# Designs tried in a protein design run: designed miniproteins, single chains, continued (4). Part 56

Each design is a single chain, and the fold is of that chain. pLDDT is the mean over its residues in the fold that is shown.

## One batch from the design tools (miniprotein)

Design m13928
Fold by ESMFold2-Fast:
Formats: structure tokens, C-alpha cells, sequence
Structure m13928 (fold): chain A 96 residues (1-96)
């Protein structure tokens, strides 16, 4: 998983400009903490709380923060679909 994350970062650095990469890195960290929480057997609520901490410490603009808060609200409203997404992301990282 760590190796897959580093490879994804290397590819992103080649394809994205510096500002795009910074936003991408925040997005990647959100997926990483969600997958980690899932593997630890945390509840959807606990996983969302960890993701919220990432958003809060990332130093995002109000506009960018609003996008992530909307994502977290969708996850809270649809926990089954959220977990399917996390499982899919984990499988993709393991195959990367």
C-alpha cells in the first residue's frame, strides 16, 4: 500500500503542475486514511472523523474545504456506497 501510494505520487508529479499536485496530495491522503481505517476495522463514522481531521489540517481555501465537506456529508448519508468505494480503492492499490 505505501509503495503504491509513492508510485501514484511519482506519476502525479510528472502530469500535474505544482498547485494541482498539492490538491491531489490532499485527496490521496484522504483515500489513504480511509483505507487504513477500513483495514483497522473502524466504523464509517470513525473513518469520516479521521478524514475530517485531514481536511482541517490541510490549510485549504474555503472553496476547496467546502468541496471536501460535501464529500464527507455524502459518505455519512450513504455509508454502504462509501465502504464499497473504500474496498474498490484498496483493491486498486493492491493491484498497482
Amino acid sequence: IEEAVEKIKEIAKKELDEEEYKLFEVHLELYYVAIKGYLEGLSVEEIIERMREVVERAGLSPEERAKYEAFLEKARANPEEFLKGVERALKQLEEF
Scores: mean pLDDT 76

Design m13929
Fold by ESMFold2-Fast:
Structure m13929 (fold): chain A 76 residues (1-76)
Amino acid sequence: LSKDEVILMARWSIMMAAADFAIKHPQAFTKEEMQNLINDMEQLKAEMVKKKLLTKEQIEKANKIIEQLKKIYEEM
């Protein structure tokens, strides 16, 4: 792994932790903050997929998390 790839993987780990927190504590987020989190996660996922840094299973897990966040957003 290159240094840049290690940094991207670290950013992805932080993003996954933030998404998990948002699913467990949606009341801590405004609707705008939730939308920004969804947008940021989708953008980072696209970059990770382009660089082939995620497995098929990791991509499917990320897609499920994004759909959960979107459902929470619609209910806000």
Scores: mean pLDDT 88

Design m13930
Fold by ESMFold2-Fast:
Structure m13930 (fold): chain A 79 residues (1-79)
Amino acid sequence: SLEKRKALTPEQQRRIRREAMKAAFEEMDKYRELLKNGEVEKIKKDLGLPEDATLEEIRQAIARHITEKAKEVIDKLLS
């Protein structure tokens, strides 16, 4: 894993996971709100999806985006 590339203390590992999870949950809440409000076109545009994207493709794109945001936070904290 990315964490194993550096000598991290258990406390540093917990902090990194906490910050990554916080960022993931904030992005999840954002897209949950957009879906709830029927702002599907905004989600498609934000994530670079075609206008004819299915609900399943939208869900998969949201999941990928959240994962990438968590990775960005981990990478930034390890830098």
Scores: mean pLDDT 80

Design m13931
Fold by ESMFold2-Fast:
Structure m13931 (fold): chain A 83 residues (1-83)
Amino acid sequence: SLEEAIKNLEKAIEALKNGDVETAREYLRKSLELLKKEDKSNPYIKEAIKHVERALEHLDAGNVGAALAHAQRAFKYLKEAKK
């Protein structure tokens, strides 16, 4: 569900803030799996998916700060999708 995708993304953001890269990666991947099952005609969900994918790319490159920024951007898009 969209709510579960948001919860996993919130957990990823907290892990990134704590420098827990492996936990963040797991929650980002789980959030992405859940988002891919949602209505992709919703432009907020489409943009959130792109930002979660960018967060994972930056995390794989060792750029935790950029990963956090993209995860936070995805979270803002998902809050709009819920309105």
Scores: mean pLDDT 88

Design m13932
Fold by ESMFold2-Fast:
Structure m13932 (fold): chain A 76 residues (1-76)
Amino acid sequence: DALREIAEEVTREAARRAGPRGGRAAAALGTMAIETKDPQETMDVARSAAAALPELRDVILEAGRRLVEAVKEALE
């Protein structure tokens, strides 16, 4: 499943950029994106998480954007 592969890649990239905390945040977003398959909900959750974790804001928002794109492609 391409969406699952992208979610795993996004998680690895977040971990490289922000360490284990970034990886865990991206993994949680990825799991949610796979379960809901809703681009709007995925981005809304990413924005909420970024607001709650300002130190990880940029990493979380980038993960959210990549996951939204992957969900949109999976729905095609």
Scores: mean pLDDT 84

Design m13933
Fold by ESMFold2-Fast:
Parts: sequence; structure tokens; C-alpha cells
Structure m13933 (fold): chain A 62 residues (1-62)
Amino acid sequence: MRKLSEEQLKELAERLGVSVSTVRDIINELSKLKDPRKADYAALGEKYGVSPEAVREIVQAL
């Protein structure tokens, strides 16, 4: 999983309509998993108040 820059985090947050801190928290949760692509996007979306599609876009950006 690659590191996103501050600018990439800001662009992703703006595109998804969420805060940069929310994107960072989701990335931190994903980084704890052996395979971020296997994450439960619906559960993460519910936890952080974002759509499962938003979680998927964050995973795809990594």
C-alpha cells in the first residue's frame, strides 16, 4: 500500500465530500489489514458516515 501525500488526501476528501481527517482514519484502519481490498466497505462506511463507494475509492487510491 503506497503513502498518499497531503495534497492527494485533500483532493480525495474534497471529491468524496468528507474531511481529510476522515480519509486518514479510514486509511489507518485499512493499513491494519493484511489486504485492504478485502475490507468490509459497508461496515467502514457506516462507522465513518461515508458511502461504501467512498471507501472503495480510498482503497483504489492506495
Scores: mean pLDDT 77

Design m13934
Fold by ESMFold2-Fast:
Structure m13934 (fold): chain A 93 residues (1-93)
Amino acid sequence: MKLSDEEAKEAIAKMKSEDREEVILAARKLSRNPTKEVIEGLAKLLDSEDVFTRIAAVAALAKIGSEEAKEAIKKATKDEDPRVAEHAKLLLS
């Protein structure tokens, strides 16, 4: 279920990929590894131009559920796309 430290580092690197599916899969895998580096990486995905990448980042942060993850989700409640903003609001309620 949890990734090893080496697998987590590889997945963090894949979150910087130009392939949306690789980024989303990496975010999903990293939701099981609630380290500061993972939370910071997922928070950076909230600045992605791709709506589906931002939705995946919100979902992964919500699954982590830490206070740092909740702070990142609060930023997503102001997202320009209602799918991202409403999902983030629901997960914080």
Scores: mean pLDDT 80

Design m13935
Fold by ESMFold2-Fast:
Structure m13935 (fold): chain A 80 residues (1-80)
Amino acid sequence: MRDDSDTRPITSLPEALRVTARVMERYGLSPEEMARLMRGAVEAARQAPGVPQLVIDSLERVADLMEQGATPEELLRLAG
């Protein structure tokens, strides 16, 4: 628990893309599996009080990319 990045919520699309790519790489998840997880995260974020609309929009965009079969490499390219 010694990382400033762990204390900050994902507030931008590039950050969401990088985190998603890293999770896929680390766990060997398919785009389909990540799409399901991201859809669950969108639903959870909508239920959570205090989550900004920009965060929800970013999660939905990542889910759409995952449903299109985006690979970790493609996500990292899109993140910059």
Scores: mean pLDDT 73

Design m13936
Fold by ESMFold2-Fast:
Structure m13936 (fold): chain A 103 residues (1-103)
Amino acid sequence: MTYGEVRLTVTGATPGTARVLVTRPSGPTARVTVTVHGPDRTEVREVVVEEGEVAEVDVPLAPGDVLTVRAEAEGEPHTLRVVVRNAATGEILAGAALELKPV
């Protein structure tokens, strides 16, 4: 079992919807949890991403919200790619490499 988590702060985003894209370049199927931490709310979305695929998750996002992207997979350490876009415009708001390490 391998696990990774990244926290992304989106600044200057207008209230609306963000599209979180998680790419699995190689390795076994990963379970991905996207969490939005707002001042008065927590929103959770779960998706599965398979090798060579991109999983897309739409989440509500306001200025100052924090996104946490967590993934779990079996097998050896691998890296997922995370990109956050404005769902309406496609503008890139944040991005990170999500490293899965043994736990």
Scores: mean pLDDT 77

Design m13937
Fold by ESMFold2-Fast:
Structure m13937 (fold): chain A 76 residues (1-76)
Amino acid sequence: VDKYLAEGKKILKEAGLDVDLSNASQVTAAALRMISDGKTDKAKALVEKSNKVDSALDPKVGEEIKKLKAESKAAR
């Protein structure tokens, strides 16, 4: 998680943007700004890093992973 946060923060800093990578609305706004500036590759990289952070930090995704692990233990 920290690795993806650091990489995403570097991309944002190079684009002159300061947003919270865990906030989907702020990331979407930053990506749209980068696309508008012609930096489509950087926008794609930012969204990819944000998705990896969200997968690790989103409570719903975390709960779904926990449920899958519990079902795996119950099946054994």
Scores: mean pLDDT 62

Design m13938
Fold by ESMFold2-Fast:
Structure m13938 (fold): chain A 81 residues (1-81)
Amino acid sequence: TIAGSGSGEGAVLPDGTKGRAGATAYDDNWVGGAVVSEDGSKTYTGTAQNPEAAKLVIEAGKTGDGEKAARAASLAVQESH
């Protein structure tokens, strides 16, 4: 069972990459995300144990807030290294 999922525009990664993202909260602590650059040339994926990112995805799933989904995906990608 998934706790929540969402997608949206406005993802920003530490390297300056901007794009569209999708995120999934598997539970209250684990999140997976993917960010695709605006030109489609780069795809970043990650899974992280981050309760704050999981909370963002759960809220995005309830409200349809794509910005929260994009932020959560960016966090998952950043922390998954």
Scores: mean pLDDT 82

Design m13939
Fold by ESMFold2-Fast:
Structure m13939 (fold): chain A 78 residues (1-78)
Amino acid sequence: SSELEEALARAVEEAIAEVEKDPARTVVREVEGIRITVEMAFGKDGLRGVRVTLTRADGTTEEGGLLLPSEVERLKAK
């Protein structure tokens, strides 16, 4: 549902903010039995980002990458 998607998006955003405060930290959160793991990752040309892993109660796993909000702001300022 859209409500679950919004709750997951919010949890990911909050976890990313914690990684920005301490990039050596792996942040773990849970929303309705879905485990969210966020950790620092580096992309092309050393761009700072995060790896987001979602693990469902049935054991299925989805992974994606996102740029850090501070990195997005840095790129927009150029």
Scores: mean pLDDT 79

Design m13940
Fold by ESMFold2-Fast:
Structure m13940 (fold): chain A 63 residues (1-63)
Amino acid sequence: SAAERAGIRAALELLGVPEEQQEALVAFLLSLPNRGAREAALRYIGRELGRPEEVIEAAIALV
């Protein structure tokens, strides 16, 4: 849905994902089977980008 897409995009923006990678990652996250899988993927992305845990949890709360 548009709301799900907007939430995921906001989460990726908060994590500091480069704009050129955002659409591909939105599509990837929407293809995941459930919320738990999306949460795990966002946690992985945030940690790979070296974001603090509080920022990662704030991003996850947007989805």
Scores: mean pLDDT 87

Design m13941
Fold by ESMFold2-Fast:
Structure m13941 (fold): chain A 91 residues (1-91)
Amino acid sequence: DAAAIEALLAKMKADLAAMQAILDLLLRLTPRDSPDIAAMQQGVQDAQTGYALFEEGIRTGDAALAAQGRALYDQGVQQVYEVFERVALGL
């Protein structure tokens, strides 16, 4: 269903924007050399790269590329939430 794929891509794009906003806020409040900030930056980058690969795989009909992109996106999102949970529980 094309509408379901469009809705998924739109949600992923919105989630990426939200994660970037959280990272930008934390960068203002925490030391730049924090391991937690570095881990969250990596998670956001992985999620952004994964989204781009997933979108390209869908556009080109490359199922392997779409699967690779989805896996990298999920890994990046998980890392961002693990860091956020650790920081939030420390507050």
Scores: mean pLDDT 83

Design m13942
Fold by ESMFold2-Fast:
Structure m13942 (fold): chain A 95 residues (1-95)
Amino acid sequence: MDEEMRERLIEEVERLSGLSDEERRARLAEYRARAAAHPPGSREAQLYMTMALLAEGLLLGLSEEDLKRLVDALLDRDAAALAEFAARWAELLAR
């Protein structure tokens, strides 16, 4: 299941990378709305929040390769890599 989830999230990164910023913003809003419609901490809420995070990353100027690394870090629970991404996200949002 984890490998199937990884493949699905990588495919989503590739799909989002092919979209315009307008389409990425629409997807981000949709994913956030869908996450909010599910119980907090549910698998569906977590999935949609992850998809929203990927869309936001592209809008902030992260590369497709960076987001593929983020997917791997999330699924492998790589705390060091996740901390580096969190710091980078905070810096990009402060701009």
Scores: mean pLDDT 82

Design m13943
Fold by ESMFold2-Fast:
Structure m13943 (fold): chain A 80 residues (1-80)
Amino acid sequence: PPTDLSGLPEEVRRLLAELEKLRRQYLAETDPERKERLRLEMYRLGVEVRDLLRRLDVAPEQERRALAHLDRVFAEMEAA
């Protein structure tokens, strides 16, 4: 079943949407140099999401859902 992210703060959802955009660009990119830059940008956004979850009063269940989503995004990236 899809991860329900609707309970997350808007700021977190915005960063996750940007990460999804970069993931699609990464999977479509064939130039190794550009692909590496996209990979680094995705990891930077992952760090920003984790930092934002820590700064906001996000419930543990919502944090777990967001982290599980990040794990899936990066697993799909590494499998490509």
Scores: mean pLDDT 81

Design m13944
Fold by ESMFold2-Fast:
Structure m13944 (fold): chain A 105 residues (1-105)
Amino acid sequence: GKAKEAGKEALESGDGEKAKEAGKIAKDAAKSGKDSPGDAADGASYAAGGASISKSGEAGSEASEAGKEAAILGYKAKDRLSTSKGAGAAAGGAGAAFEAGGKGK
């Protein structure tokens, strides 16, 4: 789906702006409820990885929010795997944001 593909491109490029946009796409996918919980969770997970590689605090924050929304969607859908993946993406995104914030500002 769109969220997963955007996330993969962000991770492969190592670009913080692409990681930030991938996080927004994953968050919108989760909030709309039109995409599968798995696509939103995969997108958020890849966006968190991209944020970590790019060391972008903004991308990390977006990935964290996307992961939280994907976990909520997975929980409502009774999809345990997507719920766990979304929660992991939320933690990973938050970690990336924290590391970036501690490094130079």
Scores: mean pLDDT 81

Design m13945
Fold by ESMFold2-Fast:
Structure m13945 (fold): chain A 70 residues (1-70)
Amino acid sequence: MSFEDIVNLYKKYLEERKEKFHEEIFQALLEEVGDPLEALMDAGVLITKGVETVEQARAWLAERRAREKA
């Protein structure tokens, strides 16, 4: 299965649950983590937390990375 197939399946899953997939948040996370699967997983976590802005997503990722380095 391609990465594009995984993203499309996840978008369908979120639509069924009446959640939004925020492309801007995914792109911001992808820029920071460099791994598209990790970025997609992180975007999923943020959606469940009700995070809808790139600024909030970047702040969350910075906090997570600080904890991982500790």
Scores: mean pLDDT 69

Design m13946
Fold by ESMFold2-Fast:
Order: C-alpha cells, then structure tokens, then sequence
Structure m13946 (fold): chain A 91 residues (1-91)
C-alpha cells in the first residue's frame, strides 16, 4: 500500500502541475498544490502502522476532492481521478 500510494500521489502531483500550467494558473497557486500534495506524500511515507497508513491515504484522497471543488475544471478532473485511485488502494 505505502509504495503504491506514494507513487500514485507523485504521479497525481505531476499531472496537477502540468494541467495547472496548461490552464495558465499562476506560480503561487501551483506552489500551493505542490506543497499540499507533498505534505500528504510525507504523511503516507511516515505512517508507522497499517491503520495509520490507511488513514493517511484516505485523508490524502479527501484533500484532493476538497481541492477539486475550488480548482479550474482541467485541474479538478486530474485531482478527482487521483482521489478515485487512492480510494481504490485504501479499500
């Protein structure tokens, strides 16, 4: 789970940054996406128990869904796809 969740979050971060740049989103907002996803990557990597790991993966998915609600449509689609993949890993 940990390796797969970290790989998925890193892939989602790359896709979010690409979509944001293509949509003309400013560097400050792109930095906010990068910081937010990096915090969740670190939380997943630092999870000490299987229960904590599952909780951190679910929290990451919830954060991606919350960000999607306030994002440009192209960025929102990438965030929601990432959240769906994380939900499947934590199921």
Amino acid sequence: LREAAVEELRATLDDVVRAARESGVDDITISLYTMTLTVHILAVERAETDDALVAEVRDAGDTLRRLARVSDPAVSQVLLAGADRLDRLAA
Scores: mean pLDDT 84

Design m13947
Fold by ESMFold2-Fast:
Structure m13947 (fold): chain A 132 residues (1-132)
Amino acid sequence: HRDLAERIAALIDESGHPKITVVIDNSVPEELKTALREALRKTKTEVEVYPETAPLSIDELKLRALLGIPTIILTKEYKPEYEKLKDLPPSILIITDNKETVEKYESIGINAVLLSELTLEDFQKLVQGKLA
């Protein structure tokens, strides 16, 4: 889990954007949340991390997307409330370890990627507003 968190932090730094928002959904295991917070604190990129207890609503995520702020959502399961992120600018990327969750979000026009298939290109497209 620590290696996974460090990989995500490295990809964020290599994306070249000065600031990124990371939302860690409550479905993510506690050990991985801890590793992510530690790794993201050490990035050269300014990362705003929202844990499950942070008061960041879906409407606040929509506002960030409309302002072109790159946002990553880490989740283990499909959440219907994220369907409200449909048809927004391509500045939100959902990352999950569940293939069915990826397929469900993509079917409604939300950008999602399998954690095991996550690349620097995904992050570059996110920060450029070119997710498709």
Scores: mean pLDDT 75

Design m13948
Fold by ESMFold2-Fast:
Structure m13948 (fold): chain A 112 residues (1-112)
Amino acid sequence: MMELLDEKEKEEIREWLKKKAAETAAARQGLPAARQQLLLGAASLEAAAYLLEKIGADPELVELLRELAEAFRNQDLERAEEVLRRLAELLGVPEEELEESLEALRRLMAEL
C-alpha cells in the first residue's frame, strides 16, 4: 500500500495501541457484555483510524471511522447507521451486506 513506516513511528503506534487497550479494558470493567462489546468496537475503530492516518490513507475514511467510534461510545444508533451507510458507499459495499451490518448493530444496541 504505502511507504514503510520508520521504526520510531512503529514504536509510537505500539505505545498508542497499548495505552488505548489499557484504557478500554479499564472502561469496560463492571459493564454488561453488550456495553463492553460496543466500547471494544469503538476502540478498534479509533485504532484503525489512527493507523490509516499514519499510512496516509483517504482522510474521508479516517474521519468516518472516528465518527463511528464516537457514535458507538455515545450509544448513538442513528449516527452510527448514518456513518455506516457513508462508509459502505465509500468502500463499495453492497446494500445487502450493509443491511446485515445494520441489523447486527441494532441487535447489539437493543441489549444495552
Scores: mean pLDDT 76

Design m13949
Fold by ESMFold2-Fast:
Structure m13949 (fold): chain A 68 residues (1-68)
Amino acid sequence: SMAQRQEIIQSLEKLLELAKKNGFKEIADEVNRFLQKVRDEEMPLSELRKQLTELTLKLHEAEKAKAG
């Protein structure tokens, strides 16, 4: 649904801001490119969820590496 798409987009926007705040430029650039792609084309919800999960995992791994 459009509501589910909008929630995922909002989560991606939040992820972008977190990556920027932490100085993870490569992750921020990847999230921003995917956000542009999502806005420019119609994508299935499964792909949106998959990419959100993968990008979130990358951010958590980068945070863990920075802290350890």
Scores: mean pLDDT 83

Design m13950
Fold by ESMFold2-Fast:
Structure m13950 (fold): chain A 68 residues (1-68)
Amino acid sequence: SDEELLERGRRGLELVRELGGETDPEAFREAAERAGVTPSEERLKLLREIGRKLREIGDEIQAELDKR
């Protein structure tokens, strides 16, 4: 059981990595389904928001570098 949870956690981490650069909600859903997760509307919203925020942070860092 713990080994199954760890394996599922590893797939969840892969999902997070796939979503890290993706803000399209349909791609989020497809990635979650591939990882064996059936996301609810609430979970899709959270995943999308996390992805969007990570993108914003990346853009802010790039903007600071461009000021040089």
Scores: mean pLDDT 64

Design m13951
Fold by ESMFold2-Fast:
Structure m13951 (fold): chain A 81 residues (1-81)
Amino acid sequence: SKELDAEVLVALAEMAFGIAKATGIDPEWLAKVFRKIAEKARDLGYEELAELFEKASEHAKQGNFDEAIRLLDEARRLVEA
């Protein structure tokens, strides 16, 4: 279902952030991963979720990791509602 697809996308974004934290955060790599996840969310018709991932990508690229985490938490709440 679309709900399960959205859940998987959030889990992938959370996993990517976890990997970045474990290996040393690469802002460019993390931003690109979030961008690809946002594109997939948009393709699946989850426009609000895609917007959150696009914002997380932009903040990650700028080194604003606390804001990127907050946006991922918001995405998690969205798919669990």
Scores: mean pLDDT 84

Design m13952
Fold by ESMFold2-Fast:
Structure m13952 (fold): chain A 59 residues (1-59)
Amino acid sequence: MTAADIEAIIAGRLSTAETRAILSTMFQSPVEESEIPEYVARLRAALAHAAADRAELAA
């Protein structure tokens, strides 16, 4: 997984099958097509949290 893959998922640039495959790999669980919006929301929240943690470490 690369930063470009994460960005493409959040931007909705990947196919449904590609998005599901990457999310399943990242979360180590099978992701249903109907669950993609929830997983994208969770991924976005996790990235925001990780960015905040990095900012605290850099301060």
Scores: mean pLDDT 72

Design m13953
Fold by ESMFold2-Fast:
Structure m13953 (fold): chain A 94 residues (1-94)
Amino acid sequence: MMKPVVYVIASRTSVLSQRHLDYLIEKLEEEGMEVVEIDPSSGLTPDDVPEGVLVVVLDTFMGSTVATLLNGKGEVLFGSLSLDDVVDKVRELA
């Protein structure tokens, strides 16, 4: 029995983005998930993500952070989520 794996794509370019990413990782790990952190500058594409995993993309703009939840094929399942809402959705789908 393997733990559910979640890929989180986020940039650590600001103190705010680092805090929000660390919060998300902590909450996902609390729910029993294994988190794989990916920097968008790594050149990783949606095609590099294994099928059957969930992908969370964090975007921090003008002091706000929004989350998008995707499947391993790059298909958007839920957009414009808060950090708490994306944790709840990952828990429901995992």
Scores: mean pLDDT 75

Design m13954
Fold by ESMFold2-Fast:
Structure m13954 (fold): chain A 85 residues (1-85)
Amino acid sequence: MLKTIVTPRSKWTREVEVHSDTDFTLTYRSDDETWVFRFDKNSKTVFAQLITPEEVTVYAGDDPEKSQELADEIAKKQQEIAKKK
């Protein structure tokens, strides 16, 4: 069953959607950007998506190690943007 949890007010709001014990979606939102990460432990699949008002950037992979590396690079870029602004 789908279950959505919204976290308290911050620079980024966090929303967790649980599909099963091994499949869940984690969403981080700000005024300008939305980051969506989906994890599936059974298939070892990771999806990452960045949404801005004007564009959407998506990454999808079936290799958990490579997907994690790319997710870390995306998170690192997001931290750089947040750190400057």
Scores: mean pLDDT 54

Design m13955
Fold by ESMFold2-Fast:
Structure m13955 (fold): chain A 73 residues (1-73)
Amino acid sequence: MKKLSLEEIFEYVRKLLEEKIASITDPAEARALAENVLRGLRAFLESDPELTPEQIEERIAEFEKYVEELLAK
């Protein structure tokens, strides 16, 4: 996945998460899915030696904000 830009990866993940949450009728299940995706994404970014801690935190913070807004709908 290093061949894809961080912006493209985050956009793709946001789209998949939105589509999956839309198919889930239970809000608790939707929240659990979103938290699991966020955890996996953070671990993925932290495993990349080319990414700085600042870049990782910036991208994760923006994604967390998006997830909270999505779950509030």
Scores: mean pLDDT 75

Design m13956
Fold by ESMFold2-Fast:
Structure m13956 (fold): chain A 92 residues (1-92)
Amino acid sequence: SPEELLEELKKLLNNILKNSKAPEMEKTKFGMQFIAFLTSAYLALKNPGNQEMLSGVQTEADNLLSLMKELKVSESDIKKVEDLIKQLLDTL
């Protein structure tokens, strides 16, 4: 379900943030983008069929993935996040 995928994403992203050796400013930027992504996803989940909300999730996801690459998160973890986001978007 989209709710289960969201909880799995939240757990994975929290673990990535906690284990990050990046400078505090970069971790703060990641945390802020993580919150923006989760907020957009919860809004889309509560508004099924709303294309603007769905587009917002994609935008925030793209920003989050870009920051993960900038923070040099492992390619394995980036792929796991990308795969979960794709599954989430396919179910919204």
Scores: mean pLDDT 84

Design m13957
Fold by ESMFold2-Fast:
Structure m13957 (fold): chain A 72 residues (1-72)
Amino acid sequence: SMAEELYKKGKELNKKGNEAFKKGDYQKAVDLYEESLELYKKSLEIKPSEEIKKGYEETKKNLQKALQKIKE
């Protein structure tokens, strides 16, 4: 389904964001996490799912952590 495809793409972007974060590229991590969150949000609007909600919340926390690193 479209919701599942959006969720899969969101997960891939979150993984790339995590890789950027580990390498200290916090701006790239922010950009990737923001794109991931947009895809998760679109997926949730099509089909509400607890799994996707959890993914959204985890990526949102990752985004906040990356933003904190930029502000340090």
Scores: mean pLDDT 88

Design m13958
Fold by ESMFold2-Fast:
Structure m13958 (fold): chain A 65 residues (1-65)
Amino acid sequence: LEKRRQIAQEIGRALVELMKKHNVKMQVVATTDAEGRIVFEVTSADDPAVKAEAEKKAAELQAKQ
């Protein structure tokens, strides 16, 4: 539980840093899969390339769970 919460916070911070770095806005939804892992979906972004980068980063961090 603690480790999954920390990973979720890490993903959130990584996405915020991407928004700051590229000066863009993104919307992200967090859901839970059947394994109880936190899954992040980027629902909108001002830049498609930043959206793809954010999705890749979230998938990498999610895989740590």
Scores: mean pLDDT 71

Design m13959
Fold by ESMFold2-Fast:
Parts: sequence; C-alpha cells; structure tokens
Structure m13959 (fold): chain A 70 residues (1-70)
Amino acid sequence: SISEQLEKARELWLETVQKVEELVEAGDLDGALKVLDETEAKIKALDIPEEEKKEALEQLKKLKEEVKAL
C-alpha cells in the first residue's frame, strides 16, 4: 500500500541520516556522498505519490550540499 511505501521512505531516510553522520564523524565524506547517492536511487524506485517523492529528494539534496560543504 502507499502507506507502507511512505513508512518505508521514512525508515530509509532515518537510516540514511544515521549512516551519513557516522561516516562524516569518521572523516569519510566520499562514503557519506555514496550513501546519499544510493538513497536517491532507492527513493526514485519507491511507488509513492509524486509530491512525497519530490519532498524526499529535496531533503536529500540539502543533506548532500551540507556534506559537500564540509
């Protein structure tokens, strides 16, 4: 269902943020960006409403820009 896919998207985002924070703390910025690229592909593959998908991708883009600024 769409509700299950939306919950999956939220879980994916939380897992991604956690992994990115761990990699940034370890000084692995390239690894952090790779995780963000993998998450972008996963979000694009989700069967969720276009507005929710767009919001998730915009949040991901902001996090990528923050990591690149480090």
Scores: mean pLDDT 83

Design m13960
Fold by ESMFold2-Fast:
Structure m13960 (fold): chain A 85 residues (1-85)
Amino acid sequence: SYEDRVFALEDAEAEKLAQEYTPEQVRLLEEALTTDNRRKQVEALMARYQERVPDATPEQVAAYRLWALHKVLPASEILRIRKEG
């Protein structure tokens, strides 16, 4: 289905992002969640992932959280963190 293709693309993006970021850069992305509204958006995406992939490994969960941070954070913050690493 279209939805299955969208999920496959999101999972592929998550795996790719996990290879591009250092643990220090991931920490900086988490610290950039300075508003309650953006924290809630990340947690909503993570809750949806948990429902879709209830048996996800910790590595898969971490990769998807990195993808969620990428979708929620301003592009300016992402670019800043990428340049500093």
Scores: mean pLDDT 86

Design m13961
Fold by ESMFold2-Fast:
Structure m13961 (fold): chain A 91 residues (1-91)
Amino acid sequence: AEKEAYEAMKTAMSSDPEQQRAGLLKLADLAEKYGEDLVKKAAAKAIKEIAQQMVATGDADSQALGQQAIARADEIAERALELAKKVAAAE
């Protein structure tokens, strides 16, 4: 469950619109089955990991953006789940 939510968030953060949509739909499905708190926690972990890579490998602008994303990971995860629920409701 937690690992699936983590992978779904990584998919939702893809630059490919089809993968982004699939990831969001999977996040909504997992939140319905296992609860929103578990999904938000796993999503925040995925966001932090990607942001840490931006800090490690990026230029100064990417490092600043990555540090901000790390600090706001919980908020970003909540917004991602809200978007996921809206996308699922539109299906």
Scores: mean pLDDT 80

